# Designed miniproteins, single chains, continued (2), part 48

Each design is a single chain, and the fold is of that chain. pLDDT is the mean over its residues in the fold that is shown.

## One batch from the design tools (miniprotein)

Design m5744
Fold by ESMFold2-Fast:
Structure m5744 (fold): chain A 65 residues (1-65)
Amino acid sequence: AMEEIERLIEEANKALESGDYETALKLYREAMRLADEVDVDEKTAMRIVANILRAIGDLIDAELA
């Protein structure tokens, strides 16, 4: 379960790096959904959310710059 969530985040990061923002957001959303279903540890859930928010923030900053 955790390995699957990590894989989704990794794939989302790759999509983000390639400029495929639609795919990146879809994969991040799926990772969050899976994390909620699996009831992961609070620290792990916060780490996942922080990673996603950081990636989205970078995307927004790049668009606004």
Scores: mean pLDDT 71

Design m5745
Fold by ESMFold2-Fast:
Structure m5745 (fold): chain A 85 residues (1-85)
Amino acid sequence: SVAELAATGAAYAGLGDFEKAVEYLEKALSLAPDNEALKAALEAAKKKDSSAAGTNVGRALVNELGYSTEEVVDLSIEIREKLLS
């Protein structure tokens, strides 16, 4: 899903893997090309700004895809655990 791809991109950015962060955010944006927060997250990841990448993914999920803040936190934890396993 767009949310899982975007959250995976944010998780990789948080881990400092900006190449994978860009890859996953480009995949998310290909499915939601008009999502301005995802565009901003992708640009942040290209600039190696993990904080801005994470913030803009959160905005994309909450403001444009209708997720609650709690759902975004839970998704972020789930994805981070999968990447670190």
Scores: mean pLDDT 80

Design m5746
Fold by ESMFold2-Fast:
Structure m5746 (fold): chain A 67 residues (1-67)
Amino acid sequence: SDPPSPEVISLEAGEIIHEAARAGKITEQEASEIARELREKKAKYGLDDKEQAELTKKLIKEVEEKR
């Protein structure tokens, strides 16, 4: 198997997603979708930890606004 280890999101970004889900801002499905989009963007554009955190916050906000 080829695990997505090098494509795993940063710890900070992961914590932001978990916090948003626990706060009820997003569903578990939306959290998984945000994590997937973040991993895809990280792989495609080489996002660093800071950029990953910023993108994660933006994606959460967009999900909250798109009901």
Scores: mean pLDDT 76

Design m5747
Fold by ESMFold2-Fast:
Structure m5747 (fold): chain A 65 residues (1-65)
Amino acid sequence: GDKLEALRKAKEVLEEGLAKGEPEKAKREAIRILEEEMKISDEAKKEIEKLSAEELLERLKGLLQ
């Protein structure tokens, strides 16, 4: 579904950004994808914003399992 597509895009952005040494940029772009394409709640967004780029990537990997 569309939500799985958004999760995969966010994961790919984080993996690429971490590989390039741009974790904060990758994290912002991943959160933007999740907000715009999945319409996450303000509560979920605040929770995600507290995570590091690496922690967010691990969470997304778990959701795609």
Scores: mean pLDDT 82

Design m5748
Fold by ESMFold2-Fast:
Structure m5748 (fold): chain A 86 residues (1-86)
Amino acid sequence: MELREKALEHIKKAEEYIEKAEEALKQGDLESAREYLKKAKEHLEKAQALRNEMVRKGDFEGAKEIGKRISEAYFKILAVEEELKK
């Protein structure tokens, strides 16, 4: 229960940083966009560690849902990173 809530909080923070990165990119602030993506990745890494602990404790359904949300967030990060390579 607490692990799932903590993982969701980290995912929410990652999503907020991704939105900030997208806005920085629109403004031409590539440095801020890269820093926000770095922070988003750090939060997703923490969420992944919590998801792994959920698996260890037998919360397979919660871990699947968290894993799906992490994958969706990484997909958004990849889209911003591809735009930054131009």
Scores: mean pLDDT 87

Design m5749
Fold by ESMFold2-Fast:
Structure m5749 (fold): chain A 77 residues (1-77)
Amino acid sequence: MPPAWAQRAEEIERAAEATRAAGRAAGLSEEEIEARVEETILAKRAELFPADATGGASAGPGGGAGGGGTARLKAKA
C-alpha cells in the first residue's frame, strides 16, 4: 500500500492536471500552461518537504479550526 508520500504525490499530480485543464480552457499557449504547471508543482513540492518533518505540525490556528488557507497566498520562492 502506498504511504503518505504517494498520497502527496497524487495531490501534486491532481493540482498539475487541474492547472493544465484550466489553462487549456482559458486558451493559454502550451508554454504558458507548462510554466503554470511547473509553478504549481514547485509550490506543492515546497509544502510537501516541510510536511515530511513532523516536528511542529504547524501550530498556527490549529486548536479551534481554520484549516483552509490564509487571506494571502503562501509562496516559497
Scores: mean pLDDT 66

Design m5750
Fold by ESMFold2-Fast:
Structure m5750 (fold): chain A 95 residues (1-95)
Amino acid sequence: KERKVVTVHYSAEETKELAERGKKEGLDKVAEELAEEAVKKGKEAGGEIKIIFEYTPSMDVEAVGELGRKVEEFVREKAPEVEKVTVELVEVPEP
């Protein structure tokens, strides 16, 4: 079966801003907004969505991990036709 893969990539700087927004506004709110963006890009039936969060060693990796889990959950709720959702945390060096 042919599958379309959509990749949403967040740089370490973007990931840091999103994690900080999550602490201020609530992780659920930020995660839902990111899930809606991913769904808009990958709404083709039977597609796969891949979300990549880059992080640096100085960042709150636990908060980034929680954000990623919540995004995956909201994508599943909003787009049940998506067969595979992958969230990857990628460590990058400090700039």
Scores: mean pLDDT 77

Design m5751
Fold by ESMFold2-Fast:
Structure m5751 (fold): chain A 55 residues (1-55)
Amino acid sequence: AEELRKQLEYLRGELETNRALLAASTDPQTRAVLEWGIARLEEEIARLEAQLKAA
């Protein structure tokens, strides 16, 4: 449980960083890569949150 909480904290920090980079970016290619990365992070966070809730 604690390990999952630490992973969630880390991923949430990464998500915040990527969202800030997306907000600051004007390059379409960079924005596309960041949007893809954000979607993957949100998916992983949801998976870990579901796992933690089931425990």
Scores: mean pLDDT 83

Design m5752
Fold by ESMFold2-Fast:
Structure m5752 (fold): chain A 84 residues (1-84)
Amino acid sequence: YNKAIELNNEGSKLSVEGGQAYNAGDKAGAKKKYEEAADKYEQAIEIDPNFAQAHDSLASTYAKILEIDPNNKEAKAKLEEAKK
């Protein structure tokens, strides 16, 4: 049992739900799901800092948040951190 993998899988599920909301025209719901997904990916990285898949997923998720809310200062800062 690996808690980091479990959290990454939870984040992936939330990201899929975010994509479904976005495709349905619910941008607010999509943003909320992407924010929840980002939290799960950050928790996975806290447990396993070398978890490359979680870092890639986190960067992608913040990019999606910025597409919906381009003035989101937190998401912009977190995306720059995730690119390192």
Scores: mean pLDDT 83

Design m5753
Fold by ESMFold2-Fast:
Structure m5753 (fold): chain A 74 residues (1-74)
Amino acid sequence: SMMLRILENVKAVRDSAGKEIPLRDGVRLGDLAREAGIPSDLKGKHGTGLVTVELEDGTVLKWVNADRSVPRLA
């Protein structure tokens, strides 16, 4: 899946305020994929909003709340 390949290269995730959401190596990426693109630490704490996902190559994706499971290009 293209989404799973994108999630393999995640460097940082930030909420709508620009605050970094901590990801743990391997485990968090697996949780992100399993939760259809919404990691558990985003649920209930960050609510409905825009999340930015930075990949290790410098690509930035805009990723939206539980209504969308797939990261989008910025």
Scores: mean pLDDT 50

Design m5754
Fold by ESMFold2-Fast:
Structure m5754 (fold): chain A 68 residues (1-68)
Amino acid sequence: MLTNVSEEEAAMIERAVRRRAAEAGKEATEELIERSLRALDGFRRDNPTAAVTPEVIDTIVSAVVGAS
């Protein structure tokens, strides 16, 4: 379990991955969810004082799904 991602943030990422994957005609795989969770963890480590907003989550998920 990632120490820098809350249960609520993980649920938001999972929901965003499912939505973005469906829009792109892709399957919302466990790999895409894990990659998005790791990307958020990295963002928080690099930006410890930044607020994690729904827009930040959507941007991260969009980039991960788009790169897959």
Scores: mean pLDDT 77

Design m5755
Fold by ESMFold2-Fast:
Structure m5755 (fold): chain A 63 residues (1-63)
Amino acid sequence: MFSKEAEEELERIARELGLTKEQVEKLREAAERYARARGRDVVEAEDVRAVARPLRHRLEVLA
């Protein structure tokens, strides 16, 4: 369901933001939902970045 690029992006973001396994799974689910809402069966790196953007912004504001 995830492309290689999407899996790589998810791992990179999880490492960068220090996400727990539970948070990574929620992000994975959000990316799948985002891709499906746009008529795609495969999750791309763009979908992962889109759903992670609000989370990254929130962490930057808190830092």
Scores: mean pLDDT 75

Design m5756
Fold by ESMFold2-Fast:
Structure m5756 (fold): chain A 89 residues (1-89)
Amino acid sequence: SAMEEVRELIERIEEVIKRLEELIAKETNPQIVADLQRAIEALRETKKELEELLKKGEVPSTQQLVIAKLRLMSGEAEAIAAERAMARR
C-alpha cells in the first residue's frame, strides 16, 4: 500500500541519516562536514513531512512519493561521494 511505502521510505531515510552521521564522525574536512550536515537536515525534513502524512492518515500523492525518493537518492549519493573521498586518503 501507499502507506507501507511511506513507512519503508521513513526507515530508509533513518538508515541514510545514520550513515551520514557516522561519516561526519570520521571526516576532518569542515566543508565536507557542512555538506553532510545539510544532507542530514534535508533528510530529517523529508522524514518529518512523511511522518505528518502518516499521523493525519493522508495518502501521499505520487508526486510527493517521487520527491521523497529523489531526496533519499540524493542523500545516498552524498554518502557514497564522502566514502569514496575518504577511501582515497
Scores: mean pLDDT 87

Design m5757
Fold by ESMFold2-Fast:
Structure m5757 (fold): chain A 78 residues (1-78)
Amino acid sequence: DPVQQAIEALESGDIEKVEEIEEEFGKGPVLLAAYKVGVEKAAEILGVDVKVLKAQLEFFEANASPDLKEKLEELKKL
């Protein structure tokens, strides 16, 4: 599960593993993992401005398929 791998990588601060996941699966799993880990912590680990990451998450959520929206709602409850 690339989302679970991205959660573990972000929680451990393993940026090299995050980059490997993005290369293989795209940014989707990493963006979904940011909801679980927390946007501020994810932004710190990714080395990006929290406002930039929030904008990316808004764009991703707006363009998400019904299946991805369901997964987002589940992750937001955690």
Scores: mean pLDDT 76

Design m5758
Fold by ESMFold2-Fast:
Structure m5758 (fold): chain A 86 residues (1-86)
Amino acid sequence: SMEEKIEKLKELRKKLRDIIKEAVYNNLTPEQIADKVAEVLRDFGETEKAEEFRKKIRELTPEQAILLVSDYLADIDIEIRKLEKQ
């Protein structure tokens, strides 16, 4: 259902947001950020995206890694808003 899809996206958003908070608070390395983001994406069935993000984030600075995940969070927020208007 649309409600189930929205709730799944909200759960994904929360988990990724928690990773960003931990990355800032605990000074996580790009490798640690990559592993945590990939694990969350795999848990939500996004296996190809998980591998893509794991590889990309490992090549970035911690600040760039946080920005990349934040951009993806914005995409999730846009999708949620579109679904809630329907």
Scores: mean pLDDT 88

Design m5759
Fold by ESMFold2-Fast:
Structure m5759 (fold): chain A 61 residues (1-61)
Amino acid sequence: MDKEIKELRERLEKEGVVLDDSTIKNILNAKKKYGTLTVGYLTINMGLDEETARKVIRAFE
């Protein structure tokens, strides 16, 4: 998990997105549990704005 958190954090920071490690861990856990992430999940359930949510999804592509 720690390596995955670091890699996702670094990818998001390059795009101008700064999230805390607990939020990144929750995103990674949701991805593992559901196999996919949606803008709706990230905005409604995690409180991210739509632009940030889209950048998070792209970080996994």
Scores: mean pLDDT 80

Design m5760
Fold by ESMFold2-Fast:
Structure m5760 (fold): chain A 77 residues (1-77)
Amino acid sequence: MEAEELIKKAKEYIKKAIEYFKKGDLEKARKLADEAIRYADEAYKLAKTMEQKLEAGVTAGLARMLLGIINIIEKNK
């Protein structure tokens, strides 16, 4: 897959993770956030332009923040 396609998939996984998070399914939300990180990290490696690297890096950062929030909430249950 090209970097652009991987960034798009990472964003789709973030959206799905947020949906499951809103439903209280923290286990699925975490798995989806982990997948988003994997796609974004791969996109960063395949990125040919600084703009693609920035978008992939920001997307990975957002997925990591979401994962961090999920983990904090799971520990405080």
Scores: mean pLDDT 85

Design m5761
Fold by ESMFold2-Fast:
Structure m5761 (fold): chain A 65 residues (1-65)
Amino acid sequence: MKEAVESELERLEKIAKEAKALGDQKALDGVLKMVERIIKQLASFYPEYEEYLRKRLEDIKKEAE
């Protein structure tokens, strides 16, 4: 289960970085909202990782600036 959560986080990080590389701010904003939604869903399924998931979300948002 930890491997599945980490794989999903890596996928979301890649999507956010790819959206940033496209240079489309509206697309990036949409991707970041999607990433936040998915991470919140993961926290609902794995409450033991809630703090870790929240930190990873903030890191993803910071890298997308």
Scores: mean pLDDT 78

Design m5762
Fold by ESMFold2-Fast:
Structure m5762 (fold): chain A 58 residues (1-58)
Amino acid sequence: VNEDIQEGVLKLRDAGVPEELAKKTVEEMVEYASKTKDKEEVKKFIEEKTKEAIEEAK
């Protein structure tokens, strides 16, 4: 797993995101990272998805 994805996982856990939602979010991050060659696009996607999941968990 990419370091950026690991950081995202920790942020989701610290924010108290439900395990099921966190798992789906991580799976989307991994899938996007495997398809996308642009590292900046991958980082943006990880940040965006992490933020969305945290907002949904509120």
Scores: mean pLDDT 78

Design m5763
Fold by ESMFold2-Fast:
Structure m5763 (fold): chain A 97 residues (1-97)
Amino acid sequence: NEFQERLLKLVEDLKELVRELLEKGDISEEEAEELLARLDEIEEKIKKAKTKEELKECANELLEIAKELLKKAKDKELILKCIAVILEIIGLQIEIE
């Protein structure tokens, strides 16, 4: 499923952003652990999703994490990466519907 594969890639992209934010000191180790755990939970939901509605729900959860990362980001490059991922998620949501 193309949408499932694209959502799983977005999970990996967001996990990498969490790690980069931690390396830059934009988030704490505790915040990073919580965000990564939430992403792991969404990844399992994506793998189990059987309907477009379930995939859209997963995309909405990823969008909320991406917006949270944008609010925490202080590094200019990481701010731009957060914006790029947000736009990719929104684009995917439009394609699913």
Scores: mean pLDDT 89

Design m5764
Fold by ESMFold2-Fast:
Structure m5764 (fold): chain A 84 residues (1-84)
Amino acid sequence: SERIEKLREEAEKKLAEAKELAEEMEKNKEDPEKAKELLIKALEKGKEVGRLQIEIAELEGDEEAAKKGEEAVEEGEKYIEELK
């Protein structure tokens, strides 16, 4: 459906943004505070992707994909809390 296509496009865009933030974090690893800030931003984008994947999976009736999305969101939240 057109709705699923739009959700996939949004997820791909956010995945690309997360990848860019992760690459920037690696480039700034000599600055722990900057690297941490970038890592948190990348993880926040990863959570947004996970939520979009859950919505797509629910629309498709794909229970396995929905579970993977839920796990991704939970892991992202846990890791962000550990970085605070």
Scores: mean pLDDT 84

Design m5765
Fold by ESMFold2-Fast:
Structure m5765 (fold): chain A 69 residues (1-69)
Amino acid sequence: SREEALQRIQDILREHEGDVDAAKAALGAFMAAQGHPEASARIVAGLRLEDGKVVLTPEGVAALQEALS
């Protein structure tokens, strides 16, 4: 479900706190496994490090919402 996918994404971001490149690789693999490889590049490009935490930019959130709708 969308809720389960969002929870897994939050887990990925938490597991890779401080490492944007590892978070990008893990999130990209997860999105491809969910059947959204075409959206994964846009979503992955939306990841950044803020105050030691890996977060999604507004552009990344929009791409994620489109893929999971």
Scores: mean pLDDT 77

Design m5766
Fold by ESMFold2-Fast:
Structure m5766 (fold): chain A 75 residues (1-75)
Amino acid sequence: DAAVEATRAQFERWIAEARSLGAEEAARLLEEAAPLVVEAARLEFVEGDRERAERLAREAEPLVREALRLVQEAR
């Protein structure tokens, strides 16, 4: 599924950037968030279950937000 693979690729890019900057905590948070967001994409785009997708996305949101803040600080 193109949307699921795009989501996975985006997290791989963010994790690689975090590691290249030495932002190890950001990389850890992104690695924790990635399976939640990838599963949310699968639920929405493969299964059509937007309610479950939205719940997983909300669970991952604070992890992604903090990780991207740490990456911005490391730049």
Scores: mean pLDDT 83

Design m5767
Fold by ESMFold2-Fast:
Structure m5767 (fold): chain A 58 residues (1-58)
Amino acid sequence: MKAILKKDVKGAPRTVLSGKKGDEVEILEEREDGSVRARNLKTGEEGWFGKDYLEKIE
């Protein structure tokens, strides 16, 4: 499932995933507590972060 970053992601305690608002990510895992594991399709990095940073597009 693909999503767009709703805001810049930088230095979050649960991820080193970096990205800019508008970057496309592939959602690998989503948890009910709001934790999401995703890959930034632009950088190839994977990490965990909050679902509030994402807008699903598929």
Scores: mean pLDDT 71

Design m5768
Fold by ESMFold2-Fast:
Structure m5768 (fold): chain A 60 residues (1-60)
Amino acid sequence: KEQEILEKLDELDRKAVRAYLAGNKKEVAKYLHEIADLYEELGKTEQAERVRKLAEEFEK
């Protein structure tokens, strides 16, 4: 279960980087929100909060 979440995090991180390089800020924010949700599932609440704040920055 934890390993599956870590694999999803790697995939979403790669997608977020790809969207960032493409200049697609809205897509970056979407993937960052999904990453934050997965960090919460892992009990990493502080990391989840930091990633959510980063996602909000890309929504501006």
Scores: mean pLDDT 83

Design m5769
Fold by ESMFold2-Fast:
Structure m5769 (fold): chain A 71 residues (1-71)
Amino acid sequence: SREELLEKAREIVLEEAKVLGLTPSEELVEETAERVVELVERGRRGELSREEYEERMAAVFAEFVERARAE
């Protein structure tokens, strides 16, 4: 379900933050999790190639890191 995808996406975002020593706001975590879920769902529908999926996912996490450091 979308709820299960959001829960897993939040866990991944928080794990990345922990590895990088970041303390992101709850709002930034939720926004990033939503973006991750959207990409997963688009990938499942065949709307993205593997390469497009990987590039877009990398961009989401790069933006997350920059925004978390700016907080």
Scores: mean pLDDT 86

Design m5770
Fold by ESMFold2-Fast:
Structure m5770 (fold): chain A 60 residues (1-60)
Amino acid sequence: MVDELIKKAKEAIEKGNYKEAKKLAMEAMTELTEMGDKADPEKMKEAAKLYYEAEKKIKE
């Protein structure tokens, strides 16, 4: 469920688990992409924001 993945990604960021947050946000974006026209554009924007925020915090 996309909403659950987005929620878990937010929680992971709050806990400092940026690697997990990035993974969860990527999974949410993948599911939204597979939905096509059924995907909520606002949810895609939110998932993308979480992904980039987590990536910014991960200095690999």
Scores: mean pLDDT 80

Design m5772
Fold by ESMFold2-Fast:
Structure m5772 (fold): chain A 92 residues (1-92)
Amino acid sequence: LPSLEELLAEFEKKVKELINDKSKSDEEAMEELVRALEEFLAALRARGASREEVQAALQRMASLAEELMDARKWSEEQRNEFYARFQEVLSA
């Protein structure tokens, strides 16, 4: 399995790709971001990551998502939709 640092690097790479991909709509970018988040959390669970590692990873993921939202100039409504989906994924 990849290291926690490698998983974070892959998530960061995905976020940067979504920031630079002008061909994708905001809806497509949100869908891919949520999917990447689900995949990342599944990988963390599969690794048996510690509570401390999970908290640090969630904080970093939230920061990266915010960078994407800022770069794409997402509206308050779009940001609220993302955070609602983020909470749903975390609750699963």
Scores: mean pLDDT 81

Design m5773
Fold by ESMFold2-Fast:
Structure m5773 (fold): chain A 65 residues (1-65)
Amino acid sequence: SPLEERLREVRRRIDELARRATELERRYAAETDPQRRAELREEIRRLGDEILRLVEEAERLEREL
């Protein structure tokens, strides 16, 4: 069904972004340059916001199924 396909796509995207966030968090922990730390922190924040929105969409789709 289209809803099941969308849920699968959303879950796949969440997984991709979560892996990317984990990589950026590791880079942030190892980074000593203040400017690069600030850039990594901003990227992590943006990824967190996108993940949250996708999780909310997944929850709505799960209730619809």
Scores: mean pLDDT 89

Design m5774
Fold by ESMFold2-Fast:
Structure m5774 (fold): chain A 88 residues (1-88)
Amino acid sequence: MEEGKKKLEKGKEYAKKGNFEEAKKYYEEAIRIYEKELEKEESAEKYLALGEAYEALGELYKKQGNYEKALEYYVESGMYYIKAGLLS
């Protein structure tokens, strides 16, 4: 959890600075870490974290004008938030 959260925080820092490629890379790393954690142990907190990471990717692509990719990631985010709610 701590490693994935640190990657997500780094991604947000780069996104604020307008560094799309670094922000994307860190968000993708956070997603990989959270997905791996979910394979070992399912939890609402991990689904919320994954939803947040996908939402961040959606915002990033929206900012770059790629609305098709943004919509795809927002849909993924919403699905993980629903999964988190079902476990709560």
Scores: mean pLDDT 84

Design m5775
Fold by ESMFold2-Fast:
Order: C-alpha cells, then sequence, then structure tokens
Structure m5775 (fold): chain A 78 residues (1-78)
C-alpha cells in the first residue's frame, strides 16, 4: 500500500540527513530505490520518492547521493 512506500521513503530521508559521509548517503539512496522497486512501486511513485531523497541528500551536503537519486527519479519518470 502507498503508506508503506511513503514510510520507507521518510525513514530513508532521515537516514540520509543523519549520514556522516556521501558514500553512506549514496548507499541508503540506492538501497531505498531497490526496495521501492521490489515492492512494485509505480514509476510515478519511484520518481517522487527519488526526488525527495535527492533534495534531502543535497540539503545535507551529500552531492553524489543527490545526483544518484536525481538520476533515478529521471529514469523512473520516463
Amino acid sequence: MMSVIEQLTEDAIKKVKAAKTDDEATAIVQQTIDQLYTLGASPDVLAKSAKKLSKAAKDAGHDFAAKSADLASRSASK
């Protein structure tokens, strides 16, 4: 259900913001996107979740994680 996907995304945002390194944040982003895909999230939901993760990573100063999430968002929105 959508609420489970939203909770997973919100938990990932908190972890990304708490990450001490860009590598840690990138791993969290990649794992979260893989989990959303496994749960059968629609392309629109994947794109929105990845966009939120990109913003959270950028706000935390994790540029590579933000770029990784943004790329995933663009790929899902096609």
Scores: mean pLDDT 80

Design m5776
Fold by ESMFold2-Fast:
Structure m5776 (fold): chain A 64 residues (1-64)
Amino acid sequence: GTLAEARALFEEGQRHIAAGDYATALRLFEEAARILRELGEEADRGLLTQAEMGVREAREVLAA
């Protein structure tokens, strides 16, 4: 994956959160975080942090 792909996945995940689709958002945030880790955290550390927070928040909602 590329940084542009990770950013697109993150943005799509945010749209799914806004729509109440936490399961799809979780999958998208996990894929974005995976790509960012493969590229190296130094490339976009802020985006990786936000994607990982998105994963945590979506998991918490789905566990309730």
Scores: mean pLDDT 83

Design m5777
Fold by ESMFold2-Fast:
Structure m5777 (fold): chain A 66 residues (1-66)
Amino acid sequence: MKFEVTTTLDEKERAALEAELKSIPGVTVKRVGDDTFIVETTLDVTSQIGLALRLMGIPGVEVKIL
């Protein structure tokens, strides 16, 4: 499953978010622009849904499920 993640966060907060995403097993982060990256997961469906909901709950973060 893929998510397109767009942030309005400062560089430091964005780096913290990227670090948290990379700490999740089976998650790969690919940059597509300065404020936009694609998160690709090899997780099961339940874990993928949980990740999407968690991302959608972060202020200054917009998530589009691809």
Scores: mean pLDDT 75

Design m5778
Fold by ESMFold2-Fast:
Structure m5778 (fold): chain A 65 residues (1-65)
Amino acid sequence: SEILELEIEVSLTLMAGSIAVRQGDTEAARAQAEKLEELARRAEALGDRELAEQARAAAEALRAA
C-alpha cells in the first residue's frame, strides 16, 4: 500500500529529525523537515489528509527547534 509506505517514511523521517534536534544539528533537522513537507504533499495527492497534516505538523516542530 502506497499509504502504508508513506506512513513508514513519515515515522522514520520524524525519528531522524528528532535525533538531529536532540543533538543540536539544525542543518539535519531542517533537511528532515523538508522531507516531511514532501511526504505531506504525497499524502495529500493520495487523499490522506490526516497523514499530510501529521507530516506538516512534524515539519513545523523540527523547523521551530
Scores: mean pLDDT 87

Design m5779
Fold by ESMFold2-Fast:
Structure m5779 (fold): chain A 100 residues (1-100)
Amino acid sequence: MEKREEAEKLRKEGEELEKQGKYKEAGELYEKAGKLYMEAEDYKGAIEAYTNAAKAYLKAGDLDGAIEALLNLNKALLKGDLEATEEQKELAKKVQELLS
């Protein structure tokens, strides 16, 4: 299976888990999808996947997962030569607020 196709499958599986309220499991699948998008050099796909992972981990109350997802999001942004969106900046602020 090609890396990008595998990543898309995992992202969709994460969406289904999120609909079921399984936010931590959804975050883990989104992180796996992001890693596969990075391997495929699909940095936009990786950015979306890691953004969704951070959101899912925050809904689960998993701050460690959210921090890891945001670090991976930053790596994807740097690799893609892209700037963080307002939504991504707000996610980072929310994590900082929860840590204070």
Scores: mean pLDDT 86

Design m5780
Fold by ESMFold2-Fast:
Structure m5780 (fold): chain A 59 residues (1-59)
Amino acid sequence: DEYVKKAVELLKSEDDEVREFAVEALVKIGEKAIEPLKELLKSEDPKVKEYAAKALEKI
């Protein structure tokens, strides 16, 4: 899904506002975002893990 891929890339941004936007976009996408978000929980970047977990909590 093209929208899921774009939202996932935004979640990797260094800008917290962009990451928050990505969380809201992934939550709006819903169930289709769950597996990509679970993969992001394996990231070595603590911020990526934090925002991925936030998105999963809201779905």
Scores: mean pLDDT 80

Design m5781
Fold by ESMFold2-Fast:
Structure m5781 (fold): chain A 76 residues (1-76)
Amino acid sequence: ALALAELAEREGREAEAEGDYETAGRSYHIAGQHYAKAGDLERAAASYARAAEAYRKAGDFETAEQMERLARELAA
């Protein structure tokens, strides 16, 4: 799961650099899910927070709020 999380995080950064914020958000969300399954809750929370930022830049405020909630729950 960790290797898949790192791959998704890299894909998110690449999409973000290209201005594709929808793809970046989706990739960071996938990274967060894989980090959570691996038991790395700190990196999962960070990935969900990055997904929230990407979705906000894409104009998807509803999904951004969902990602922020997931990040907050895992960081608590």
Scores: mean pLDDT 86

